# Ledger of designs, part 25: designed miniproteins, single chains

Each design is a single chain, and the fold is of that chain. pLDDT is the mean over its residues in the fold that is shown.

## One batch from the design tools (miniprotein)

Design m891
Fold by ESMFold2-Fast:
Structure m891 (fold): chain A 100 residues (1-100)
Amino acid sequence: MVEEAERLLEEARRLLEEARASTDPREAFRLAVEAFELAVRAYRLAREAGDLELARRAAEEALEAGRLALEHAEDLEQLLRAIGMILRGIGMLLDVELAE
């Protein structure tokens, strides 16, 4: 589980780098959303494995993906989705902090 979580987190980071390099806001938003989904999966696997440090890193990456999605949101639906991603990322970070 930890190895899969680390792989998903590395892929999420790669997608965020690609999103930041994109000149197309639609592509950047799509990549940020995909990175968020991978980071959330990494978070879940890290939490199941009891790796709180990896879970924190995954939650931080999910929050970063949400922020990047917000920057590239072109309509209200995308804006609300990005806000939801940010709130979920914050919730995951708080969950890790409270697990101690």
Scores: mean pLDDT 87

Design m892
Fold by ESMFold2-Fast:
Structure m892 (fold): chain A 73 residues (1-73)
Amino acid sequence: SKEKKETLEELKEQIKKFIELAKEGKFSKEELEEALELLKGLREKLEKHPEFSEFVKLLEEAIKEIEKLLEEL
């Protein structure tokens, strides 16, 4: 539906913005760990649905970026 499409696009942009702010050091270690758990949970839920494969790929990239930031803290 149009509503689902708009929500998915908004969520993609929010995730991208979060990663950019995270790279700028705008979040604490605890905030990054919380975001990592939320993104992993969303990935696991959507992995079983081929229609979300592109979004799952975005989630995997975001997870990788946050894990890298946490290793550097």
Scores: mean pLDDT 80

Design m894
Fold by ESMFold2-Fast:
Structure m894 (fold): chain A 79 residues (1-79)
Amino acid sequence: SLEELEELFNKYDKDGDGKLDRDEFKALLEELLGRELSDEEVDELIKLADFNGDGTIDWKEFMYLVNWLESEGYKQSLK
């Protein structure tokens, strides 16, 4: 749910600036997906979400990635 996503984002946003660094983003994705991710897998997901190219993920970029995982990426991983 949206509330669960907000709680996850806030849990890993350790400095409260509304942005996740790479390590925070990896930890969030591992919890969200229920599996460990390689650094290379995280880099691929960051490339999909990080529209400003600064290596941080804001709430808007995170929501875009989650919507993609639920609509396209998740469907592809189930087949």
Scores: mean pLDDT 73

Design m895
Fold by ESMFold2-Fast:
Structure m895 (fold): chain A 55 residues (1-55)
Amino acid sequence: GAERLREMARRLRELGREDDAAFVEELLRRQPDISDEEVDGTLAGYREAHGEDLV
């Protein structure tokens, strides 16, 4: 759910990946009720678009 996106954004900031953290925060703003399955699908889409995982 949304808590997974919050934790991911926190970890990305800790790693200095500001652009990736901002992307995750934008997803959370658009879909605050996002499910864990929807999070996994969104992260797969990000990987396809950018060629890397969001942690």
Scores: mean pLDDT 74

Design m896
Fold by ESMFold2-Fast:
Order: C-alpha cells, then structure tokens, then sequence
Structure m896 (fold): chain A 73 residues (1-73)
C-alpha cells in the first residue's frame, strides 16, 4: 500500500540521516531528496531525484517507489 511505502521511505530516510557521514556515494544526495519529495507528496520532484539515484545505484525498493511516484506525478 502507499501508506506502507511512505512508512518504509520515512524509516529509510531516518536511517540515512543517522549514517550519512559514513556513506560515500554520489547517489546519496539524490536518494535523500527523492525520499523527502515522496513523503511530501511532491511526486514529480520525487521522480526526478529517484531516477538519478537509480542511474547510479539499483534498489528494488527505490524502483517500486519510483513507479508509484511516476503514476501520481
């Protein structure tokens, strides 16, 4: 469900915020912005940032999030 996806996105964003300083990846800034945009209902912005993230780092969860955001954009 969308509510479950938002809960998981929030949990992932909180985890990234805790360990962000120890993660060296060009995908990280785009992942953070994409997750924030998704949680705020800014689906067009979420699509842009998640697309950039997925170009660098593949993730089944982020691909699912991207599809939902694209349908709502």
Amino acid sequence: SEEELKKRAKELLETIDRVRENIISPALPHAVEGLRAFLEGKYEEAVKHLRETLAIADSAFLRELYKVAEEKA
Scores: mean pLDDT 81

Design m897
Fold by ESMFold2-Fast:
Structure m897 (fold): chain A 62 residues (1-62)
Amino acid sequence: SMEEEQKAREAAEKGRRATLAAGGSEEAADHVYEAGMRAYEAGKGWEGSDLAAAGAYALAQR
């Protein structure tokens, strides 16, 4: 649904902004956003988007 897609985008964007705030590049931030949206597109819902973006963010910080 549009509401679920909006929540997925907000979760992915949250991860993207966190990456930039931590001093990451725009390329790294885009990768975090893409990871979230790919999880949503794979049928994992907005929660899947949030988890995937958080995971990509954590990996980028290590």
Scores: mean pLDDT 84

Design m898
Fold by ESMFold2-Fast:
Order: structure tokens, then C-alpha cells, then sequence
Structure m898 (fold): chain A 91 residues (1-91)
């Protein structure tokens, strides 16, 4: 779980925040949701919507990440690709 400091620093720099959430259903199917946020208010709304979405669809939130800069975006893209590939092989 990301700290509030990382969230605030990201938004304060006036850059678009990319949020990635990984969910698991009762059958161990994995779902990835991506959001773009530009303000702290949008981040709070997305966090609540994600929690409500998980509850309504009987999903477990496994992890969430916030991408603050280009290095994190490259790392995230590589990791997301690995996760999607692993899901395809395990399903």
C-alpha cells in the first residue's frame, strides 16, 4: 500500500498519476484496473470506487501501486507485462 506522502508529492508536481490495482476473484482469476489521477481529490475518489468495485464484484484487492515518474512507469510496464504473462500461463 502506498503512503500518503508519495501520493501528495506526485499530485503536487502537477503530473498525471497512474494507479494500478490487482484483484482476485473466488476462482483465482486476476483482474487489473488502471486509473489516471491529477488531483488528491481524484485519488481519494478512485480509492473509494476501487474498494466499492471489489466489494460489489466479490473481488479481493491484492495490491495497489502509484507511479510517480518515468523510471517507475518503465518498471511498472515491465512488471505488468510479467503479471499478465504469468496469468496467461497459469490459466
Amino acid sequence: MTTNEQIEEFIKNGKEGKLVFLFEDKESNLYIEEYTVKTEEELQKVTKEVEEFAEKNNLSLLTGAILADEEQREYWEARLKEIKEALAKNK
Scores: mean pLDDT 65

Design m899
Fold by ESMFold2-Fast:
Structure m899 (fold): chain A 55 residues (1-55)
Amino acid sequence: SMELELKILLYELVLGSSKYVAEHAEKNNGPQSVIDELREGAKETEERLKELKEK
């Protein structure tokens, strides 16, 4: 469905942006707590995406 396709697209963009910001922070000696939060959030988003794609 279009609704499902849009949700998958949104979550893929969120996952990509979270990864990008975490990588940027790692390269620029950013705070580890923020990097850890972004990595954990990305893991949760990836799990959510897996569930959506299995429908």
Scores: mean pLDDT 84

Design m900
Fold by ESMFold2-Fast:
Structure m900 (fold): chain A 68 residues (1-68)
Amino acid sequence: MSAEQQEKAEELLKKLERARAGAEKHGVWDEELDRIYEEAKRAAEEGNIEEAERLMQEFERRTVLKVI
């Protein structure tokens, strides 16, 4: 993995941690969000930045639907 990809992966992991904290704060953390979070984390760790970003967007979208 390149240094640029590693930096982007670290940024995505921090963003995922913040999103998880937000979901827990709103009481919407469940098995579905946990699954997406773990998949996004693995993609980021594997250097698959595009997939990690896609999963992060899915996580945010599903969190919004659960808060409404």
Scores: mean pLDDT 78

Design m902
Fold by ESMFold2-Fast:
Structure m902 (fold): chain A 78 residues (1-78)
Amino acid sequence: NIAISLNNLGNVYASQGKYDEAAKSYQQALEIRKKTLGFEHPDVATSLLNLAEVYKLQNKPDEAAKVQEELAAIERKL
């Protein structure tokens, strides 16, 4: 599953402090999961959580807040 591989790649980049690469990998995983599983799937929520955390590590609070708003909307339906 390419989305799982991209999420794992994001985790590796984040652990190395490569937050731009981590964010790109998580964004790609998120897009694939939305297209294949639909917006209300737990795996989509997981991708959003990972993306929000990496945006916080990048000191991008506005981007983190937007992702957390999307996550909260999905979690209300799970």
Scores: mean pLDDT 81

Design m903
Fold by ESMFold2-Fast:
Parts: sequence; structure tokens; C-alpha cells
Structure m903 (fold): chain A 97 residues (1-97)
Amino acid sequence: RETEELIREAKELLKKAEEALKEGKAEEAIKYLEEALKKLEEALKVAEESDLPEIRELLERLLELLKEVLKRSEDIPRVIGLILRVIGLLYELELRE
């Protein structure tokens, strides 16, 4: 229930980040990606085992968008920090499965 809402919000934020990147708005994309990461971190805390594959897919999508942002952003340390957080969550998911 709560997990489904958090996943839906994360999907919407990832879509907004992708749209911002297409418009050349790297800083706005970073904000949306950071918000999506927070939603996925919260989702993982309340997730049932059946939710884990979708959370993994969204974290992998978030990672790819962060890699794209890294090529366009001046705020390299912030983007690297977000990438490391995503990698940590993906590792946590692997340990739970």
C-alpha cells in the first residue's frame, strides 16, 4: 500500500528528471533524481519481497539517468554521491534476495 504509493511517486519523479534532461536542465534533473532516490529508499524500508524487483528496476533506471546527468552537470561531487547511494541500495537488495 505505502510501498505502491512511493513507487508511483518515484516513477513520476524519474519521468520529470528525463524530461528536464531533454530540455538541458541538468540541475532540475538532479533535484528530481534526488527526490526519486529518497522515495525509493523509503519504499525499500516498507517493501514486501514482491516489491523488490520493481524497486530494483527503478534504481537501475535512476542510476542510468544519474550517469547521463554526470556528463552534463558542473556539480560532479553531488551526482557521484547520488550514484554511490544508488549502488548501496542495489547491493542491499541483492543481500535481501
Scores: mean pLDDT 84

Design m904
Fold by ESMFold2-Fast:
Order: structure tokens, then C-alpha cells, then sequence
Structure m904 (fold): chain A 71 residues (1-71)
């Protein structure tokens, strides 16, 4: 339904945004080898933030899917 589509779209947008940020951090690490570990650590933190947000959206999506399945 429309709610499921909205959640899936928000999840996609979130993943795209964090993917770009993570790629940028890895690029900065390659351009600045002395800080490579710092940028990689920041990238990992971004991945964990994205995971938490995506998990929340996925849980809401699963709830809606269960309600749809029970009908």
C-alpha cells in the first residue's frame, strides 16, 4: 500500500545519502593517508547510524506487512 511504498522510499533515500557520505569519507582517507584510519572510523560510525535508522523503518514496514497479511 501507500504507507509501505513511503517507508521503502525513505529507506532508499536514507541508504543513498549515507552511501554517498561513506564514499566521500573513504575518498578523503585515500587523499590523506595520514588520516585514513580516522576517516574510516567516521565511515563506520555513519554506517552504524544508517543501520539504526534503516532498522527502525524496516520494523515499521514489517508491522504494516503483518497487518496486511492478517487480512
Amino acid sequence: DEKLKKLEEEKKELVEKYSKEVLELYKLGEENPEKKQEYEDEAIKKVLEAYGRVKALEEEKEKLLKEEKEK
Scores: mean pLDDT 79

Design m905
Fold by ESMFold2-Fast:
Structure m905 (fold): chain A 89 residues (1-89)
Amino acid sequence: MAAIEAAIEEARRRAREAAERIAEQVARAIREGADELTLEVLLAMLDIAIAVEGLVLAHRAGEEVGREFAEEARREARELIERARREAE
């Protein structure tokens, strides 16, 4: 249990850090008048980062754990990005 719990906690921490970094980059890009392609690339990079963490967790703790993690991380990431977009206006 401890090893699986630690793996999930670490993956959640890394996903949150990635989401926070991308959210700030999205806010900056909006303030600087960047095009939609730049925003799409940033969002794609975040999705890839979450997918990689989910795959690593699936390998270490099982497919179901990786899937649940990825779904939860994507929900949290969407909330952070929406907040960043709203704040940047």
Scores: mean pLDDT 83

Design m906
Fold by ESMFold2-Fast:
Structure m906 (fold): chain A 94 residues (1-94)
Amino acid sequence: DPEARARIREALDATKADLAAMFRAAAEAEGWDPATVARFLAALDAHLAVLQDFSLSDEEKRARLEALSRDGAEELAARVLFGTRLRALQALSA
């Protein structure tokens, strides 16, 4: 369904923009090295490229995403984003 695929791409692009903005803000606040920021953004781009490639089967997408996750950049990025989100939720519940 081309319309459903277009909506998925739009949602993923919006999510990418939000995650990139949150990571840049966290990196600036923590004084992170530009190489670390570039590594995270490259990993995010690579993951979204796989998810948006509708020529790949679900099995091929899974294999590529698992390969990208093994580089460890995703774990570092997830830890930063998780910590930032947890602090935001705590502030909202105060």
Scores: mean pLDDT 67

Design m907
Fold by ESMFold2-Fast:
Structure m907 (fold): chain A 115 residues (1-115)
Amino acid sequence: MELPENPSERSSILTGQQMRALAARVEGRFDEAERILKEALESAEKAGDLVSVGTTYSMLSILYKSQGKLDEAIELARKAVELLQEAVEKDPTPTNQANLDNAQKLLAKLEAEKA
């Protein structure tokens, strides 16, 4: 799906996709959750939306963790931190900083579990 160039409409569509992926994960529909997040990732990458790409990687990391795929979850969380750090460097807004902080907390939690 091609994301609208309008940031507000794009944000609404991505939020809707993220909410549907969260519901699918909570219900144990892991294949559906992964499909939704991968579609969201492709759309965000085509739009050049670093924040949406980064937050989608964080959600994929949580999904993989839920499936017991800890090493894959850690790699996805690292990618999320890298992208959200770039987003903060380009546009240091409170929202971008909060997204980075959340991704860093996720990565730290996953790495601590692996020891």
Scores: mean pLDDT 82

Design m909
Fold by ESMFold2-Fast:
Structure m909 (fold): chain A 64 residues (1-64)
Amino acid sequence: SDDAAELREMVERWLKGEPLSMEELRRIAQLLDRVSTAELRRAGLSKAEIGFLRRMAASVREIG
């Protein structure tokens, strides 16, 4: 899905050491609420990466 592709692009930027803004981190949290684990895996994210993103999203939601 387009949402999964957007998530993958942001994760690739993060892994390259590019800074993500708080707004981009909130966007990741929002996208994770709409994208299934199966879609994320099809987009090339590992199960470990998906787990990390979901924990990060939960933390961001508690802050904002």
Scores: mean pLDDT 78

Design m910
Fold by ESMFold2-Fast:
Structure m910 (fold): chain A 74 residues (1-74)
Amino acid sequence: SIEELLEELEKLLEEFLKLASKIFDKETVEKARAYVKELLEHLRRLAREDPEKAKEVLQRLIEVVKEEIELLKK
């Protein structure tokens, strides 16, 4: 479901920010956190207006964020 995809993306983005906080300065992480919040709000709106497109975008973003997390772990 779209709600499950949104929850998965939110958890992945939180993991990404946690890893980023070990590498980047506080100001950079704070800006990234603000961008993540805005992105999630946009995706929630898209889910209401165009559920089919939202599902496609969410699946792609989940894949990209998973790859970025693996790169940060190296």
Scores: mean pLDDT 85

Design m911
Fold by ESMFold2-Fast:
Structure m911 (fold): chain A 84 residues (1-84)
Amino acid sequence: KEEIEKKIKEIEEEIKRLELEIEILEGLIGIYKGLKKLAESKGDEETVKELEEKIKKIEEEIEELKKKIEELKEELEKLKKELE
């Protein structure tokens, strides 16, 4: 029972860490979208393309993190049922 409780706590902490990482990455996307809009206003197509590539990579990373959180939440639910 104690070992399961420790595992639950570890998974909850990991989920919180991943959720915070997503928030940071979402903030970074906001910054890059702002920079992209500025570059578009200047006709700087090279910078626009570079920023689009950076945004796409971050969006892909966020989706992978969301998938990891879902897997961890499923594991957490199973462990909680085992504890009961």
Scores: mean pLDDT 86

Design m912
Fold by ESMFold2-Fast:
Structure m912 (fold): chain A 73 residues (1-73)
Amino acid sequence: SLPPATFSEEDIKRAAEALLETGSPQEAMRRLAAEHGDPAEVVRLGGPIGQLMLEADTLEEVIEKAKEILEKF
């Protein structure tokens, strides 16, 4: 079992923004990779996307959770 992951508010917000802009976790990851080009940054920003996918049963729920995150900020 993977331990509980904790992410910064900035990382969570950036992941949520990418998810809403692309409507796809895979495309969101490609955008984040293109923005940073650093493997460590891609791993850092990919964590929140992966966590949202584990917590949601559907892509629609992932997008709704991303909206809720952005409204919190």
Scores: mean pLDDT 70

Design m913
Fold by ESMFold2-Fast:
Structure m913 (fold): chain A 58 residues (1-58)
Amino acid sequence: SMEEATEKIKKGAEEAAKNGDEAGVNAAAYQARLLGDEEGIKAAEEAAKKAGMTVRSI
């Protein structure tokens, strides 16, 4: 479901951010965009912001 996808994207982005993995955060954002998951995109952007990282536009 979309809710389950959003949760996985959020957790993935948060873990990547915690580990200093900017590419991993961007991968989570990219996956959310492919799914049209606006909540997932926002979650990845917030994780990046809190870690001082950048999410790229596609």
Scores: mean pLDDT 81

Design m914
Fold by ESMFold2-Fast:
Structure m914 (fold): chain A 69 residues (1-69)
Amino acid sequence: MTPEEKAEEAYQKAIDAEKAGNYREAGLWYARVVFEYPESPYREEAKKKAIEAFRKAGLDEVADNIEAS
């Protein structure tokens, strides 16, 4: 499994969690794409979605920290 395949898998897991209404879990998977796979083509969209997911979960401080990164 390549780093690119791992980034895609993490991004898909985030989407699945978000669709299930598990915004905290979705934010954690999106954050993995941002920080563990920074050269992934998913990084920019994952960063935006991580911020949105954490805000929906009521974790504004976590969202603010990701936005500042």
Scores: mean pLDDT 83

Design m915
Fold by ESMFold2-Fast:
Structure m915 (fold): chain A 76 residues (1-76)
Amino acid sequence: ELEQKLIEAINNMNNDQIEQLRQKIKNDEEPSAEGFVKAIFELFMPEETYTEELAVSLIQNEEVAKALQNTYNKIN
């Protein structure tokens, strides 16, 4: 399940990975939930193919949205 893989990638991030995500978000200039999902896919889920349709689907899942919000709060 892709939602579970994303949640696990988020929850298993160490401090170095959180800093990598912070730097990528700062430089990508995409202050959107979809942009956040894209950054996580590029950094921590390179085996998965990112699409905007997939990102929209993932953020509609309440557990995914909550995990993203908690991570966003850590980097901002």
Scores: mean pLDDT 76

Design m916
Fold by ESMFold2-Fast:
Structure m916 (fold): chain A 82 residues (1-82)
Amino acid sequence: PSEEELEIEVEVALAILKYAVDRVTTRNNPEALKIVEEAKPEIDELVARIEASTDPQERRKLVEELNKKVDELSKKIDEALA
Protein backbone atom coordinates (compact mmCIF):
# COMPACT_ATOMS: atom_id res chain seq x y z
CA PRO A 1 0.00 0.00 0.00
CA SER A 2 0.98 3.63 -0.44
CA GLU A 3 1.90 5.80 2.56
CA GLU A 4 -1.47 7.54 2.10
CA GLU A 5 -3.32 4.19 2.24
CA LEU A 6 -1.48 3.19 5.43
CA GLU A 7 -2.36 6.56 7.00
CA ILE A 8 -6.05 6.00 6.19
CA GLU A 9 -5.91 2.47 7.67
CA VAL A 10 -4.47 3.87 10.92
CA GLU A 11 -7.20 6.55 11.04
CA VAL A 12 -9.92 3.91 10.50
CA ALA A 13 -8.46 1.64 13.21
CA LEU A 14 -8.30 4.54 15.68
CA ALA A 15 -11.90 5.55 14.81
CA ILE A 16 -13.09 1.98 15.53
CA LEU A 17 -11.17 2.04 18.82
CA LYS A 18 -12.67 5.41 19.80
CA TYR A 19 -16.18 4.10 19.13
CA ALA A 20 -15.53 1.04 21.31
CA VAL A 21 -14.02 3.15 24.14
CA ASP A 22 -16.96 5.60 24.00
CA ARG A 23 -19.35 2.66 24.48
CA VAL A 24 -17.35 1.48 27.51
CA THR A 25 -17.39 4.98 29.03
CA THR A 26 -21.17 5.31 28.46
CA ARG A 27 -21.92 1.91 30.06
CA ASN A 28 -19.43 2.48 32.94
CA ASN A 29 -18.89 -1.30 33.10
CA PRO A 30 -15.91 -2.17 35.40
CA GLU A 31 -14.93 -5.28 33.39
CA ALA A 32 -14.92 -3.37 30.07
CA LEU A 33 -13.02 -0.44 31.65
CA LYS A 34 -10.32 -2.87 32.83
CA ILE A 35 -10.03 -4.36 29.31
CA VAL A 36 -9.48 -0.87 27.82
CA GLU A 37 -6.97 0.10 30.55
CA GLU A 38 -4.92 -3.08 30.00
CA ALA A 39 -4.93 -2.75 26.18
CA LYS A 40 -4.19 1.00 25.94
CA PRO A 41 -0.38 0.86 26.56
CA GLU A 42 0.04 -1.83 23.86
CA ILE A 43 -1.99 0.15 21.30
CA ASP A 44 -0.18 3.41 22.19
CA GLU A 45 3.16 1.61 21.67
CA LEU A 46 2.08 0.30 18.25
CA VAL A 47 0.91 3.76 17.14
CA ALA A 48 4.24 5.27 18.29
CA ARG A 49 6.18 2.59 16.36
CA ILE A 50 4.15 3.25 13.20
CA GLU A 51 4.87 7.00 13.49
CA ALA A 52 8.61 6.35 14.04
CA SER A 53 9.06 3.75 11.28
CA THR A 54 10.52 4.81 7.91
CA ASP A 55 10.53 1.32 6.33
CA PRO A 56 7.36 0.75 4.20
CA GLN A 57 7.36 -3.02 4.87
CA GLU A 58 7.72 -2.51 8.63
CA ARG A 59 4.96 0.16 8.63
CA ARG A 60 2.60 -2.21 6.76
CA LYS A 61 3.34 -4.99 9.29
CA LEU A 62 2.75 -2.62 12.23
CA VAL A 63 -0.53 -1.35 10.72
CA GLU A 64 -1.70 -4.97 10.30
CA GLU A 65 -0.78 -5.62 13.95
CA LEU A 66 -2.67 -2.48 15.06
CA ASN A 67 -5.77 -3.59 13.11
CA LYS A 68 -5.58 -7.03 14.74
CA LYS A 69 -5.23 -5.54 18.25
CA VAL A 70 -8.12 -3.11 17.71
CA ASP A 71 -10.33 -5.96 16.41
CA GLU A 72 -9.41 -8.15 19.42
CA LEU A 73 -10.10 -5.29 21.84
CA SER A 74 -13.48 -4.53 20.21
CA LYS A 75 -14.50 -8.20 20.53
CA LYS A 76 -13.48 -8.31 24.21
CA ILE A 77 -15.45 -5.12 24.89
CA ASP A 78 -18.53 -6.53 23.13
CA GLU A 79 -18.28 -9.68 25.27
CA ALA A 80 -17.89 -7.67 28.51
CA LEU A 81 -20.84 -5.40 27.64
CA ALA A 82 -23.13 -8.33 26.76
Scores: mean pLDDT 79

Design m917
Fold by ESMFold2-Fast:
Structure m917 (fold): chain A 68 residues (1-68)
Amino acid sequence: MSLEELAEEIIKRLTDEQLKKELREALENPNTSKEKLLNLFKRALVEALEQNDEETKELAVEAAKMVA
């Protein structure tokens, strides 16, 4: 699975509309830093953990590994 496919699946599962928007904008912008992408995926991981969403948690961890 590509980073783009992982990110799309994460965005579909997130409930935080601001985080969804920031992730979409960061992925569409080729000038987005690795640090910014990593921080956004870490925020997605935190949301997944708070919601006990194991599937979104696993996707966010995998995306963070690909960015790091």
Scores: mean pLDDT 82

Design m918
Fold by ESMFold2-Fast:
Structure m918 (fold): chain A 73 residues (1-73)
Amino acid sequence: MAEKRKEGLFLEVEGSMAVLKVAVQKATGILDKEEAIKYLEEAAKKFEEAAKLGLEGAEKLAEEARKELEELK
């Protein structure tokens, strides 16, 4: 249990950092669309893996990242 929880938390943090990078770029008006898409795809994958490890909140974070990715396409 403890190892899966730690791995899930690290994945959630990494995904959240990727989402934050995109949010900062949007807020500053310095948005690289290709880079933002890459970060959101990374975030979604990491949140999906965290959800598989038992982090319930991560599933919703993955959905949010997927929605934001669709907005950038």
Scores: mean pLDDT 77

Design m920
Fold by ESMFold2-Fast:
Formats: sequence, structure tokens, C-alpha cells
Structure m920 (fold): chain A 61 residues (1-61)
Amino acid sequence: SSQREQALQLLKQAEEALRRGDVKTAEAYLKQAIQAAKDVKDSELASRLSSLGILIVERRL
């Protein structure tokens, strides 16, 4: 679905921001990706979003 593609693009932007050490930008893109994925039945996407969320929280600690 278009929502799945949008969520994947936002997830990639979040991952790229985190690689640069830009935690705030990564968190903003992750929140947008989660919203885009809200009605998407994709367990792999959900797992990737959760994993990135954990990494972002760890970087803030």
C-alpha cells in the first residue's frame, strides 16, 4: 500500500538521521513512520520501527 511505502521512506530517513547522530531528527521521522504504518499489516515493518525506537531511546540515555 501507499501507506507502507511512505512508512518505509520515513523509516529510512530516521535511520539515516540516527547514523549521523541526529537523534531529534531521527525521532521525528520515526514518529511520522509509525503514524503512516498505523493501518499497515506488516509485521516486519512493525519490528523495524520498534527496533529503531529502542535505539533512539538508548541514545538519549
Scores: mean pLDDT 85

Design m921
Fold by ESMFold2-Fast:
Parts: C-alpha cells; structure tokens; sequence
Structure m921 (fold): chain A 58 residues (1-58)
C-alpha cells in the first residue's frame, strides 16, 4: 500500500513503478540467495536492509 500511495503522488508514476519493481526483484533475489548460502547470511542481510531503506526513501 505505501508504495502505491507514493507512486500516485509522483509526477512520473510509470518511472517510479519501474524503479520500485527493480528494487523488489533485487530484494527477492537477495532473500533467495540468503537461504541458499547461510555462510553469507550477514552480507545478504545488510544488502536487504539497504534495499529496504532505498524503497522507503522513494
């Protein structure tokens, strides 16, 4: 819901939507990799947190 609200308030909702989709795809990829590689869990967790912050800032 929050991302949809931000997209509606944006002057370029198409560009905003594309950017959000890219962040969500990368987030899902990192979650999958974290599950496959427990030894790198801390590294992937940091990347996931960075992506969440970017999504929240947009």
Amino acid sequence: MKFVDKALKSKNPEEFGKKMAEYLEELERLRTEAGRNPSKFDEYKKKIEELRKKIEEE
Scores: mean pLDDT 69

Design m922
Fold by ESMFold2-Fast:
Structure m922 (fold): chain A 100 residues (1-100)
Amino acid sequence: MKTFAAPLRDGETFTVEVEGEATVNVTLAAEGRGPVTLTVTVETEEKTETTTVTLEATSPGWNEAKAPAIKTGPGKSTISVTVAMDPAVRGAAVQIIVEH
């Protein structure tokens, strides 16, 4: 199991590379007020798949939303997450867990 975690600014992209068959879990966390959208892109040599996760941030505290689990195939997969957030959102972060 590998865990990646990163704070994200509006429009920022975080990328991880996965070798071989794995289950990838992506969680978005945000605090503040307003909508946060995480675009999850899975790119392989054969195809590109995109999933959107939307979260309404509320104060106080952090809110979380989880993307559907991603199943990778053999070979290399590139997983990119990009956040878009309202100016009233104070912070966003992503956690990516890779399980072989």
Scores: mean pLDDT 81

Design m923
Fold by ESMFold2-Fast:
Structure m923 (fold): chain A 65 residues (1-65)
Amino acid sequence: SKYKVTAKRDVTVICSDGLLTLKKGETVEVEDVKLHPDGTVTFTLVSTGARCIAGSADVEITEIK
């Protein structure tokens, strides 16, 4: 399933191919979303295939139906 990640604030996401800066309200399409008990979320960017990690409190995740 595909998901949309929306930045709740200006955030820097750590990706396998580098850093991705999202401004508040910016969205990216992602797959393979996993929430971790340490308060992080990991996902794969649909556009690049890069594996990324962000703080779960900094982003909103919505399923694309």
Scores: mean pLDDT 84

Design m924
Fold by ESMFold2-Fast:
Structure m924 (fold): chain A 89 residues (1-89)
Amino acid sequence: KEEEIKKLEEEIKKLEEKIKELEEKIEELEKKLKELMEKLKNAPKDIKEISKLIGEILRIIGEILDLRQEIERLKKKIEELKKKIEELK
């Protein structure tokens, strides 16, 4: 039981590290999104430039949503592992 608990705790630690990595990526993407939104506000009336900026904004929003979904899946896995540890105690 003790060895199994240690392995589960190790798995939780790895998942927590993965969550931190994904959170850092979201922060970088949110900063980039803010910069693109600022460029869009100041864009000359060039439809090609506006279209390109909108495309980049939508892409980044999609990436942020995907990363948030991954974080939620990892959090659920951590909860399942924590429950398993409690059952082994």
Scores: mean pLDDT 84

Design m925
Fold by ESMFold2-Fast:
Structure m925 (fold): chain A 118 residues (1-118)
Amino acid sequence: DELYEKGVKLYEEKKYEEAKKYFQKALEKEPSATIYNGLGLALYELGKYEEAIEYFKKALELDPNYAQAWLNLGLALYELGKYEEALEYFKKAIELAGIGSLAEEAEKNAKEAEEKLA
């Protein structure tokens, strides 16, 4: 999808408001877990954490095994101070990611959430 690809390029350029608009246009054409996740990420970077959570949840409705979306959902909840919920979703991301950079990032964020709860 050309609209989704444009949104990704704008996101990489840190043009988050423009990325958001292109992801919204891509959703109007055909919704997918990756497009919902992309829109959530753009909203997260704009500090719109509650809106980001809604879209990460929509991504997970379409693909419950999307480890990156579980991680992103946890990150947005962490930013809202919802550390117990964030930790649950970081653990889910670790379970699905197995090994590698995504699992390492989720493990790091899980430890940070655990420290907030101690």
Scores: mean pLDDT 90

Design m926
Fold by ESMFold2-Fast:
Order: C-alpha cells, then structure tokens, then sequence
Structure m926 (fold): chain A 64 residues (1-64)
C-alpha cells in the first residue's frame, strides 16, 4: 500500500540500519511464502505491513 511505501521511505531516511534489517526480514518472508497457501501469504503480508507502520510510527514519535 502507499502508506507502507511512505513508512519504508521514512525509515530509510531516519534509520538506514533499521531499514537494512527490514529488507533482510522481507527476504526471509519471501522464502517462507513459497511454501504457503495464498490465504497464508496474504496474512503474512498484512502482518509485515503492520510491523513496518508501527516501526515508522515509533521513529516519528522519537523525533518529536
């Protein structure tokens, strides 16, 4: 979603090290998804998106 992309850009700008960890987690997620049903893949994607949004929100709160 657009919100997730904006969250990723914020994290990349404010904390490049955290962004790298998120990218590594995304690669692991892609491997997990290869053995999952379409319904399980959607659930994992939603969980991942939620985590990215939470990380960006925490980072914004720290900046204030």
Amino acid sequence: SKAVEEAKELIKKEDPELYKKIEEAEEKMKEEMKSMTPEEQKLLEEIYEGMVLIAAGVLEAIKK
Scores: mean pLDDT 80

